# Designs tried in a protein design run: designed miniproteins, single chains, continued (2). Part 43

Each design is a single chain, and the fold is of that chain. pLDDT is the mean over its residues in the fold that is shown.

## One batch from the design tools (miniprotein)

Design m5472
Fold by ESMFold2-Fast:
Structure m5472 (fold): chain A 75 residues (1-75)
Amino acid sequence: ESPLTPEEQERILRKAEELGLELPEALTEEQKAMVATQAVLIRLEAEHPKMSFKEKAEWLGISTASLRRVQPEKL
């Protein structure tokens, strides 16, 4: 089960697309959302290295709880 709501998944996938990130075809919809979240966070850390966990969640358009479920390492 996806840790993200359907709306959060859509926001993450849209943001990944806007950033030109490619997602593997072999993944399920939920796995694509998780990979997209990680890829977007890597880009975000490069662009805004001082951004807090809460600010990252707000920028992605998801809750801090959802972000923690997708990124337990707090990337």
Scores: mean pLDDT 71

Design m5473
Fold by ESMFold2-Fast:
Structure m5473 (fold): chain A 71 residues (1-71)
Amino acid sequence: NEEKIKKLRAELLRLAGEAQDAIDAGDVESGRRYLARLEELTKEASKVSPKLAAEGRAVADQLRAQIDAAE
């Protein structure tokens, strides 16, 4: 269902943005919480769209690298 995939993608992007904002603000704890939520949603996305799950994982990996580099 393309509509469901579109809504999932929008939510993944929102969580990614919130994680990025937290990282940019130096709030790595909040960044980790948003990242964890994003990773859970990415696992759910894998049940309906392997492509969306791959996109979510790539974003999560990039955010994780930024959090690890913040110290």
Scores: mean pLDDT 84

Design m5474
Fold by ESMFold2-Fast:
Structure m5474 (fold): chain A 82 residues (1-82)
Amino acid sequence: SLAEREAAARASGDAEAILAVAEEYYARGLEAFAAGKYEEALAYFRRAAALLEEVLGPTHPALIEPTSNESFARIKLWLDKV
């Protein structure tokens, strides 16, 4: 599973492996978002952003798209309940 790949990458201490897993979470988030699965998309974007922050730090530009898409997924979930 992707979670098992994440655990293996983090255990290895390989930054490139962790970044590859973050990219896979982000890609799955985009697919879920396009399918209207906003709760699932939100979870994927959050995990991608968390892994990017762990490796690159909280101010790195790579966090802009995942965190923006996380916010947009939250807005979609809120609107869907109204």
Scores: mean pLDDT 84

Design m5475
Fold by ESMFold2-Fast:
Structure m5475 (fold): chain A 87 residues (1-87)
Amino acid sequence: SLEEQLEHIREEFERLLDELEVPEEVKKALMETIEELIKKALEGKLTEDIINEVREKMLKEFKDDPKAALAAQLATHDFKVLLKEVK
């Protein structure tokens, strides 16, 4: 289901941030952003433009942290793939 796929993306992202040893405050901020994307997806309001805007915002905030930047790119890619499959 969509809810199960979104929960999987959330859990994989959290695991990735833990494995990359991202600081707890940074992890919290990134997880809050991912939760917002999940809520929009469940409401049927998620668009590719919103995913791209969120990705750019995360990359800008964490441009000097390559691990956080990589995690942001991977998570937003998963949301784009999901969006194409739910048409």
Scores: mean pLDDT 78

Design m5476
Fold by ESMFold2-Fast:
Structure m5476 (fold): chain A 96 residues (1-96)
Amino acid sequence: TPAQVQEELAKTQAELEATIQQYLDVVSRYKAGMITPQEAKEKLRSLLERLKELAGRLNDLLANPAISLDGRVSAQFSRDLVYATMKRIEAEIAKL
C-alpha cells in the first residue's frame, strides 16, 4: 500500500508536468499565430478538465493514511501548483 501510494504520486506528478508543458505549448502556438482563438480556447478547456482530475487524485493521495511525510509535502506542493495553473488557464481563456 505505501509503495502503491508512492507509485501513484509519481505517475500523477508526471502527468501534471506533461499537462503544464501542453499548456505552455498552446499559449506559445497561439501567440505565434499558429492556432485560432477558438482552437486555443478548446485546448485550454481540455487542459483545465485534466487539471481538475489531477487535483482530485492529489486530494485522494493526501487523504490516504499510507502516504509518507515526504510524500505529503510533495503532493501538497503539486496540488498547489495544479490550482495555480488552473487560475492561469482560466485567465487566458477569459482573454480569448
Scores: mean pLDDT 90

Design m5477
Fold by ESMFold2-Fast:
Structure m5477 (fold): chain A 62 residues (1-62)
Amino acid sequence: EEFEKFLEELKKQYEEWNKQIDDRVAELVARLESEEERQRLIDNYNAFKKSVEEKLKKLIEE
């Protein structure tokens, strides 16, 4: 029960961190004048987020 509550708090914190990181990445993207560099950063960031979500899901469910 304490473990379940801890996982809920961790998930909430992770979602809050994701929002903060998304805002920071958007600021970085806005500073890049090259469309190629912007696309590369966006693609890499999305791939990174998906990887982290999959790992967290496995840790919580498995």
Scores: mean pLDDT 75

Design m5478
Fold by ESMFold2-Fast:
Structure m5478 (fold): chain A 61 residues (1-61)
Amino acid sequence: ALPTLEEVEAEARRVAATLSPEEKARLEQGMANLRAAIEAQPEHADLYLRLGVAEIRELRA
């Protein structure tokens, strides 16, 4: 099932703890951009959430 924005942000925080400072900063900026995109275009929230999940998954691999 598709996670909520809060769940994606929580997973991003867990992953950020394992990243370099540069990767962590990039991930934090990406999450801020994701939240802003969903707020600006809520009709595309499912697409943005899928993209966020995919990016976190790649960092976990």
Scores: mean pLDDT 77

Design m5479
Fold by ESMFold2-Fast:
Structure m5479 (fold): chain A 71 residues (1-71)
Amino acid sequence: SLQQAQQLLQQGQQLQDQGLNDQAYQQYSQSASLLSDAGLGGSPVYIQSVRNVGRLSGNTRSSQAAISALQ
């Protein structure tokens, strides 16, 4: 559901704030997959989750810089 995906996105952001980028990546990936499977690939939550996955997959940004980019 969209609500579950929003919770996963929030958990990812919290983990990223703690410097746990690999765990944050996992939560963002789950959020994106859940919304894609639900046909909600155009939702803001999906777009944000996919961007966060992309940022972490080859990302040199600090967790603080990533949070600033998400807001």
Scores: mean pLDDT 74

Design m5480
Fold by ESMFold2-Fast:
Structure m5480 (fold): chain A 75 residues (1-75)
Amino acid sequence: MLVVAAAGAGRELARRIAEETGARLVEAPTAAEAVLKAAALGATKVIVVDPDARQLEEARRLAERLGLDPTVIQV
């Protein structure tokens, strides 16, 4: 299952990506928390959207550790 994970200013772009791909949208205060929620939902692939490059890198590494296939988009 594909999930789009978003925090902060990334939420608007994430909504659009979810609509265009038919993926589930998960929003949380941080990108890492959104990735944890995506994993709990049984996601196999995650698109992470965030304006903060450090938050994106943390979320990407977390997704990889959880066995998810991550794509990261900085806004």
Scores: mean pLDDT 83

Design m5481
Fold by ESMFold2-Fast:
Structure m5481 (fold): chain A 62 residues (1-62)
Amino acid sequence: SEKDKLRQFVAQLEQGLLDVARRLGFSEAEIQRLRDAMAAARAANPHDPEAVIEAAEAVLSA
């Protein structure tokens, strides 16, 4: 389904975002915070892949 494809794509984007953050010099604590927020959003919203993107944006906007 489109949502399954989007969920897989978001998971790949999550890994890419963490790699980019590491290259940009983000601390391990900031990277862990971003990782935890995305993981929590995925666990709470297993059928809404956009929730993971929203969680990442919220952390980056703080």
Scores: mean pLDDT 77

Design m5482
Fold by ESMFold2-Fast:
Structure m5482 (fold): chain A 65 residues (1-65)
Amino acid sequence: TGGDVALRLLREGASWKEVADRLGVGVKPLRRALARLLVERQGLSQREAARILGVSQRTVSRLLS
């Protein structure tokens, strides 16, 4: 999956739109997929996922709902 590539690009300061375009996906599905990857597959808390993605914990909760 492109999840690791997406996370690296975001850490390098790329926008969500730019990362989504590079992976050939929409921004909304990308944000949801990364939140699920970090919390469900990697076992991180919503707080840790929020820190990694550069968003609020509330945003991560909404992406997982």
Scores: mean pLDDT 79

Design m5483
Fold by ESMFold2-Fast:
Structure m5483 (fold): chain A 77 residues (1-77)
Amino acid sequence: SSMQEKAGKAVEEITKLLRETNKLLKENENNPEEQIKILKKAIEELKKIREENKDNPIVVRMAESSIKMLESILKKL
């Protein structure tokens, strides 16, 4: 169904964003200021995905879980 297709695309987008963010954090391991910028950008993109998919509780929960994880990393910098 089109709803399942939309949900699948959102999950793929979140997964891709997290992989790209992790790669960028590793590439900038000696630059905390750049890591902060990378994390803030990823959190804002996840918030956008959450808002665009607010009618899908699975996508919302995945986005919120991912936001909490990245916020936890940000607090340690």
Scores: mean pLDDT 88

Design m5484
Fold by ESMFold2-Fast:
Structure m5484 (fold): chain A 62 residues (1-62)
Amino acid sequence: GPVDEREVILALFLIEAAIIKNSKLPKEQQLKDLERWAQRAIEMGLPEEEVNRLLEEHKKEL
């Protein structure tokens, strides 16, 4: 079927979170990068509750 744009945005968000976690940047910088990415995902139309849940799970993995 046709690819949903929001599914593409979510996939890109998950890939970027993985890149940030593997970037070897200071933990405080990784946290800022994840929060900035989450804010952009919300601005692009992803559900705020789901994005914030994913953000918190990714923060726990740092």
Scores: mean pLDDT 77

Design m5485
Fold by ESMFold2-Fast:
Structure m5485 (fold): chain A 97 residues (1-97)
Amino acid sequence: KKEEEEKKKKELFREAIEQLVADAVKGNPYAIKQLERLKKYYEKLYKENGDPFYKAMAELFEAVLNKDFETAKRYIDELEKLGYKDVAEAARKGLEK
């Protein structure tokens, strides 16, 4: 039961990240503002626990906000190497839309 709930949460998170990145790349002001909030949130989490996942997420969102897609792809690759393949794929799909 808990494993099924975690899978559903991960799927919803992937869809949310893909859509948010895609909308921000297209210049949606709401999506841009949400990425800025998420960037700051992950920067805070990284300062609190040092998990490289949070650093990679914050840097990815900063690169997307700056339209630095080469840097964004580099952090997508880092997320994949850290074992977060689902998040990396979602962000990559968002950049390609």
Scores: mean pLDDT 81

Design m5486
Fold by ESMFold2-Fast:
Structure m5486 (fold): chain A 93 residues (1-93)
Amino acid sequence: GEKASKAYELAYKRISEVVRKLKLSSDLVGSDLADTLAGSATGIALGGDEEGARKVIDSALNRAVSLGHLTEEQAEELRRETERVAREVREEL
């Protein structure tokens, strides 16, 4: 619905800003990661399958670390920032 679209747009904008600050070597990897994390943050913000959304976040970040796209520290930062964005978006809906 309209609320879900607004939540996703806010989440994607904020998560994309966090991803850009990490200065990843691949813009494509950064964009794909931002999209996945924004989708999960949207699910958490809307009170859907929050457990499933967190599993998607953990899976995406663990995979990015395993493939050498993120350090463990960058993955932990993105996990914390995704949770922060989900909370902020929920409060703004």
Scores: mean pLDDT 86

Design m5487
Fold by ESMFold2-Fast:
Structure m5487 (fold): chain A 87 residues (1-87)
Amino acid sequence: KIEKLAEEAKKIARESNAPEEIKRDIEKALDDFVAAVKAGAPTEVIVGLALRILGGIEDAVLAGLSEEDAEKLVKLVTEMIRAADEA
C-alpha cells in the first residue's frame, strides 16, 4: 500500500534533524509520487519523481540528516518504487 509507505516516510522526514525547507521538499515529492502512481502516469514521470525524492534525501544528508534516518527513508522509497512497478 503505497500511501502507507509515503506516510511513514513523511513522518521520518518531519521528525528528522533536516532543515524545514528540505523536509517540505521531500514531503511534496512523496505526495507528487503517490498522486502520479494513482493517476497512472507514464513510467518516465514516476521515475522522475522517484529521483526527486532521492535527491531530497541526498540534500538532507548533506544538511545533517542522520545516517539512520537516511537509511529508513531510502528503504521506504525503494518499497514505494517496487509497489508502483507492480501497480
Scores: mean pLDDT 82

Design m5488
Fold by ESMFold2-Fast:
Structure m5488 (fold): chain A 79 residues (1-79)
Amino acid sequence: GRELVLEGEIQLALGNMWEGIAKLVPEEEQPELLEKAIELYEEAIKLYEKAREEGVLPEEAEKNIEIARERIEELKKKL
């Protein structure tokens, strides 16, 4: 439903915010914040995938799944 897409967008935005916060902290604290960002991106993907299964995912929102997957892979390389 509409709520799944909106929640996915919120989780994606929160992931982006935690990525940004990680850049402001000492190197020793970065892994914890990056792991939090990864969890948020993974949740965003799950919500978008459920919306896709229900046939309610807009085509523009499909790009958000790709963005989230790319972010997860990039952040895992830093851990």
Scores: mean pLDDT 84

Design m5489
Fold by ESMFold2-Fast:
Structure m5489 (fold): chain A 80 residues (1-80)
Amino acid sequence: MKEVMEQLIETEKTHPHEMRVVSLPLDDEGYELFMKYLKENGYKLHSVSEPFTDSRGVEYRVVTAEVPVPVEKGAAEPPR
C-alpha cells in the first residue's frame, strides 16, 4: 500500500468494497438475474425467502447473499 496513486485510482474506479451479507427484495426477473450473477461469480447464497405480494400486486423474493458491497458510512444518509 505504498502507491498513493494506485489507491486513488482504485477508490475512484471501483470504490472500496468488502464482502457483506445483503438482503435484496427482487422481482421475478431481478431474482433470476441476481441468481445468475451469484452463480457466475461464485458468490455465496445464504437464503431465499418465500415469494410474497405487495399492495400493488407485484411478487417479490428477498434474496440473502454474500457479495462485494461499497464501503459507506451509514446505510441511509442524505446525498452529498
Scores: mean pLDDT 66

Design m5490
Fold by ESMFold2-Fast:
Structure m5490 (fold): chain A 100 residues (1-100)
Amino acid sequence: VELGKVKFKPSEELQKILESVGEKKEEVTYDEFVEYFEKYVRKNAKISRDPETGETLYDLSGTELEKLIGKKVLTPEELTKLLVELLEKHTGIDFSPLLG
């Protein structure tokens, strides 16, 4: 089975993220979860730019996602890495090979 097509049942905490973007699903693939996660971040994060580096910053302060990952402000690279770590914690599946 292709890793990005493996279905898993989201935990209650991950379901809260999906429900916030209007999607209620019993099972999702990695590809589907990434799509909904991006919608969640765009809807709930305050997007800014680091004045020194010019890098995009996502401010997750006060969101459900901040509670899950324990960090308020993230770069795109940090956000992607923490997403993979979060999914492994909640599903037991390592999706890091998809980040090549």
Scores: mean pLDDT 75

Design m5491
Fold by ESMFold2-Fast:
Order: sequence, then C-alpha cells, then structure tokens
Structure m5491 (fold): chain A 111 residues (1-111)
Amino acid sequence: AVEEELLAAIKKDPYNLEAHEELVKLKLAKGEEEQLEKELLAAIEAYPENAMLYYELGLVKEAQGKYEEAVEAYEKALELLEKKLDLEPEKYQPLIEALKEKLEEVKEKLA
C-alpha cells in the first residue's frame, strides 16, 4: 500500500519532507485528521526535539486552514533543525532552506 511505501521511505530518510507531506495528505484523505493530530501531539510530548513531528503538525494545521498555528509549528521545526546545523551542515542546511521557503508561503496566506 502507498502508506507502507511512505513509512519505508521515512525509515530510510527521516528528513524526507516529500514523504512526510504525502503521508499527511494520505491520512487526511482517509478522514483520519483527528486521530493524526492526537498521535502527533502524543509523539511530540514523548520526543519534543524531533523537528519532523512539528513539520507534520504544521502540514495538518495548514490543511485545516489554521495558518497561524501552521506557522508556529513550522517555526518550531525550523528552530530544532537550526540547533543541529553546526553538527552536520550538509544534511540540515537544505532542510532549513526548504522549511524557510514553506514558512514564507504560509505567512503570505495570513494577509
């Protein structure tokens, strides 16, 4: 199934932004929005330094039209990735740039 393929992609590369986006879209299309948000909030409580959980929360909030909450979630993801930049700049710099672009696009929707 597509979900199993996306989970496999995330296991190989936990920072694969496209795989996280497609997984969120798939779960939302299934009507699992409330369950996904609950699971993400529980995962964030367990792993508060995992930037990708905040990225997925931002995607959920953006899909809900909650752009201010999406901005907050994406800014937290960006903060966590920036803290790791000095350790592996080649790995985290492209992710930071992609998230900054995403954040600006969402901020434009706030008017």
Scores: mean pLDDT 84

Design m5492
Fold by ESMFold2-Fast:
Structure m5492 (fold): chain A 85 residues (1-85)
Amino acid sequence: TVPAKAGSLTVNSITNVSPTTLEIRATGAMSSFRAFVDGEEVPIEIYSDGTESIYTISNLEPGAHITIEATDMSGENRLTLEHTT
């Protein structure tokens, strides 16, 4: 569930903006942000609105199971979140 926190990193929301597109909003400095569908890493588009980093994952299959891994700037604190589109 969100919001979820690890060290300086907080994932604030995970939202299906369409059946095939996921938007993730996070605050705080991070060293990595990765997403996986069925164990395979998928491309992420990154944007900042000045308050949050916005991560967009497109071209998902409806009902896909997504695993999100985020690591804070220290590299020591990690979040693992699961979401189904």
Scores: mean pLDDT 82

Design m5493
Fold by ESMFold2-Fast:
Structure m5493 (fold): chain A 64 residues (1-64)
Amino acid sequence: SMEEKREKAREVAREMYRALQEGLPEDKMIEIAKKGAELAKEYPVDFLREADREVYRELGPLQL
């Protein structure tokens, strides 16, 4: 369903947000980025863009 796709996009966005906040190794961030890139091939572009915005709205800006 469309809602399942939106939730999957949010899951990947939250995973990337946590990786950036925690300063995970580059290899780990690349793995997460590849997951996002895979979704980008199949999902509407708006789903990924909306997911990033929603995650940043919920968790706030990155505090590095």
Scores: mean pLDDT 77

Design m5494
Fold by ESMFold2-Fast:
Structure m5494 (fold): chain A 95 residues (1-95)
Amino acid sequence: LYDKAIEALKAGNYEEAVKYFKELVDYLTKEFGENSAEVALAYVHLGEAYLKLGKKDEAISYFKKAIEMAEKADPRFSLLANYAINKAKKLIEKI
């Protein structure tokens, strides 16, 4: 899923990227739980795909969700969680 989503983003197939990142969020939520660094990072990518589609309000919503999920993540994954938080904040600032 991740490789297909990233490939779609790079190819400019943003609707396809949204589809794959939504599937990735569902998969990672089942695997790691909703309040996980992995889910937070997937929401960052989903927001970025919406931003590429020009859907700024949806992008901001997903970036805020990513920050919330990352802040609730297990401290053992703090590096990945901090990466997701910082990436989401930078992307919100560009909007």
Scores: mean pLDDT 80

Design m5495
Fold by ESMFold2-Fast:
Structure m5495 (fold): chain A 67 residues (1-67)
Amino acid sequence: MEKQYGDLDAVIDSLAEHYGISKETARKVIEEAAKKGLVEVDYEKKKVGFSDADSIKAVDEMAKEAA
């Protein structure tokens, strides 16, 4: 199944702005989601891939808990 990819910095900025958290906190949310297998991070290309809609919801909940 092909993953939807976004720019890593753009995703971090979007989470920080949308949930009122710092960019550092948003980056930690993405890193924890990657550890849980919810997202795939390509640090070389600076891209983030979401596995499915449930992964997007889980990241959303993690960002809300971090706020």
Scores: mean pLDDT 75

Design m5496
Fold by ESMFold2-Fast:
Structure m5496 (fold): chain A 67 residues (1-67)
Amino acid sequence: TNEEISKMISEKFGISEGTANYFVNKIGGETALIAMYYVTQGYSPEEIAEKYGISIGTASSIERAVS
C-alpha cells in the first residue's frame, strides 16, 4: 500500500513519513523511491525531472527533503 511504501521510504532516506507520503501520493511510490535514490547518487533535479517525467519543482523538493 502507499502507507507501507511511505514507511519504507521514510526509513531508507531518513525523512518523515508525512514527507514520504506526500511524494508517494503526488508522483507514485515507485517514482518517488527511484527519484530519491538518484538524488543520493548525485543526479541533479533537472536530470531527474527529465528522466522520470516529473516537474523540476517536485524534483527540487525531493532533493531538499533527502539532503
Scores: mean pLDDT 84

Design m5497
Fold by ESMFold2-Fast:
Structure m5497 (fold): chain A 61 residues (1-61)
Amino acid sequence: SIDEKLEEWRKRIPTATADEAWAIAQEINDLMAENDLSPEQTEKAREVIAEAYRRAAALRA
């Protein structure tokens, strides 16, 4: 399910490189563009994207 995919991406973020974190954010953006998500799924997707961007920014700072 979409919820399971988002959870698996979230689990990958703490050990991701900056490039891997960027790739995760892009994959989630693509998922959102290609699928009709519920409001709850959209909120969760945005949260995971934000976590991925924070990870990438921290490693590049």
Scores: mean pLDDT 82

Design m5498
Fold by ESMFold2-Fast:
Structure m5498 (fold): chain A 83 residues (1-83)
Amino acid sequence: KTEVYTATISARLPNASLETGEKIAKLVAEKLKEAGIKAEVSVEQDGNDTIVTVKLEAETQEELEEKAKKASEILRESVDEVL
């Protein structure tokens, strides 16, 4: 197996339902796919908050940094579109 670099990006949504988190996660996954970025998107409820997490892999640190920057932008835009 080729050595890979990984990064994790999360957004905490205060007082958001799990349903709201799922809508954001779906939108994030669609936008990441359109951008050609392979990522795992997950949603967790933490008390009254919902957490959306994006996990990224890349073959180089440079690719990982570019993917992480783009994924952060997509996550922010997706939160803004749903909320």
Scores: mean pLDDT 82

Design m5499
Fold by ESMFold2-Fast:
Structure m5499 (fold): chain A 50 residues (1-50)
Amino acid sequence: VSDDELEREIKEAMILITESVSKIALSRTKDPAEQAKLKAETEAFLAKLR
């Protein structure tokens, strides 16, 4: 169905956006513990979009 194809494209775009945002956030964070937390939260969010 067309909605399934549209949802797939939206999810793929959201994954790319999320990866870009996480890279920016990680580059601005100097605390290793906070970096690990951000990475884990990003992976959880990406799993939700898949």
Scores: mean pLDDT 78

Design m5500
Fold by ESMFold2-Fast:
Structure m5500 (fold): chain A 89 residues (1-89)
Amino acid sequence: MDEVVDELIALLRKLPSSEAKELAEQLEKARNDKSVGLVMVNAALKVFEMDPSLLPELLRLLIELADVETSDEEKSYLTTVAFYLADRI
C-alpha cells in the first residue's frame, strides 16, 4: 500500500499542473484513511489525462492497490477503473 501511494504521489508531483500537486497533497493526507483508494483512482485518472504514456504504470499501480484493498466496494471500484484504463491500450 504505502509503496503504491508514494509512487503515485511522485508521478503527480512531476506533472506541470497545480491540480496534480493538490491531489499529491490529498493522497499524503489520506494515506491512513479507509477512502485512500478513491483518492488514488482520481489521481491516476488525472495522470492518464495529462500523460497517457504512463497508462501501463498506472494500470500496474491500480491492480496492486486493488489486490491489497480489504474493502469489497473499493476493491470493485479500483478493479473497474483498471479495466477501463486497460481497454484504452
Scores: mean pLDDT 70

Design m5501
Fold by ESMFold2-Fast:
Structure m5501 (fold): chain A 88 residues (1-88)
Amino acid sequence: SIEEFAELVKNKTPEEALREMAKKLGQEEAFDKILELGVDEATLRLLINAFGAYLAGTDFERAYQTLIDAARGAGKEELAKIIEELFK
């Protein structure tokens, strides 16, 4: 399952990979809100990394903190709030 998901992420755009992850977590609405904010590819890749870590049950706290720090460092407080809601 996780290996299949890693292969999907490898062969898809960051947006497509995140859509599949959001469906798996039942968080499609939160993902749509993130896209509405116009996030860049670097932020999308950090989201993919955090989702992957969450699903694997490893390194999640570190990946999550990196993502939150990147969002806040870029002045994207609304994005940080959505990410906190997504992973609560």
Scores: mean pLDDT 73

Design m5502
Fold by ESMFold2-Fast:
Structure m5502 (fold): chain A 92 residues (1-92)
Amino acid sequence: MYTLTLELYHKGAVDYFIVSDDSLEKVIEKATKGLKTYARLLGPEKIVIESSGPREFSDKAVEAVVKTLKELGIEVSVERLEGNRWLITRVE
C-alpha cells in the first residue's frame, strides 16, 4: 500500500490530507485532486509531503504536486527534508 501525507500550511493553520491506495497512480490522483481544491480555496504557503514506499513513489509524488501548483499559477521552491519528506514553499 502507498501512503502520501500532505501537510498544508495556511495563515498559521495546518490541514492534513492523507491518501492511500495499492496503486501509486491512484494515490497521486487522489492527492492532486485534493491539493487543487485546497490550493484554489486556501492558497497554502507551505506544503510538507511525506511518502511511504520506494523513492520512485516519493519522486513522482513531489513532481506531481509541484506541477499541480505551477498549473494553478503558484510558484514554488522544493527542499528535501529527512527521509521521504519534502518541503514545498510558495515563492513571490
Scores: mean pLDDT 79

Design m5503
Fold by ESMFold2-Fast:
Structure m5503 (fold): chain A 59 residues (1-59)
Amino acid sequence: SMEERVEKARRVLQALAELARAGETPILDYEKIGERVGISPEEAKELLDDVFSGKLPLP
């Protein structure tokens, strides 16, 4: 559902922010983001692309 996609996108953005603060991700690392959220790197990329393109409401 859209609500589930928004929640996943929120978790992806949170994971990205945490990795960036820890100095682990100076560039986008979909594998590490996916591992932290429990999704595939491909799904992590799709969710970020959808957020940045405005297809999903920004969490």
Scores: mean pLDDT 74

Design m5504
Fold by ESMFold2-Fast:
Structure m5504 (fold): chain A 96 residues (1-96)
Amino acid sequence: EELVLRFLAEGSLLEAIRKLRELIEDPSLSEEEKEGARKALKYLEKARKYFRKGDYEKAVRYAEEAAKIAGEFPVMEEVARLAREAAELLRKAKEA
């Protein structure tokens, strides 16, 4: 069901966004890691914006870009996983 896929995709996007906001405020992270987190966050916010507009193709592309950025930093490995999961769910929703 498209509606279930959309619900799951939004959940993964929101969780990834929440974790990135926490990382940006973490005083133990390097400035390089915080800059990476800020860039990944901007892409996930764009992914959510296009998801809300029904543009799943752009939402997938922005989520994938966020996953690539987060995947460069071990501290953001879970964020990269969540962003990839959201992209996969959005692709399935587009095809449903």
Scores: mean pLDDT 85

Design m5505
Fold by ESMFold2-Fast:
Structure m5505 (fold): chain A 56 residues (1-56)
Amino acid sequence: EIDEFAEKSIELAKKVYDERVAAATAAGDPEAAQRHRENGELTIERIKKIAEEEKK
């Protein structure tokens, strides 16, 4: 379950990492693009876990 704060945090994380992926792709660095994509997914997963832990 995700509260409204967590949803907003996830949306911001997606935007930031999508921009980093796009910049790396434009620079011709697919490995950096993949790394940013993976880091974005991990960050989102962490936000979801923290939101879940706040529920008793």
Scores: mean pLDDT 78

Design m5506
Fold by ESMFold2-Fast:
Structure m5506 (fold): chain A 78 residues (1-78)
Amino acid sequence: SANDAAVEAKIREALALGQQAGKLFTAGDYKGAKKTLAQLKKTLDDIIAATTDPALKANLETTKKQLDELEKLIEEKE
């Protein structure tokens, strides 16, 4: 369905943002990595809002909390 296609597109976007954040972190661009993680969290929120799968929602909410902790750790290293 159109909704399934939209969710799939957002999942692909989230994966790309995760890869980009990793590259920025490896390059020592901690501010860029944090901005990209913020975009990733927003994309995860969009997926959570659009999906009807309760297991996917729960897993993504857990992932968001893990990303929040990672962001704090990166911020402490700046």
Scores: mean pLDDT 85

Design m5507
Fold by ESMFold2-Fast:
Structure m5507 (fold): chain A 76 residues (1-76)
Amino acid sequence: EAVLRAVLEAAIDAASRLAKTPEQKEHVDAARQSLEAGDLEAARKHVERAVNLLLPDREALQTIRDAAIAAEKAAS
């Protein structure tokens, strides 16, 4: 659970920095709110929605992936 929370937090932080539209930011904010509430499944689904909105930007997706991997290693 702690590792999953760290990975989701890192992915949300990266997506938040890369979000350019109000719609992208809304899904990132919803993911963070779900994570803070302890709803990891809802947080994951909102992260997936935010990622889908960023899908044409492969560089943004790679940044989110790298952040998640780094958080997993740090939390282990």
Scores: mean pLDDT 77

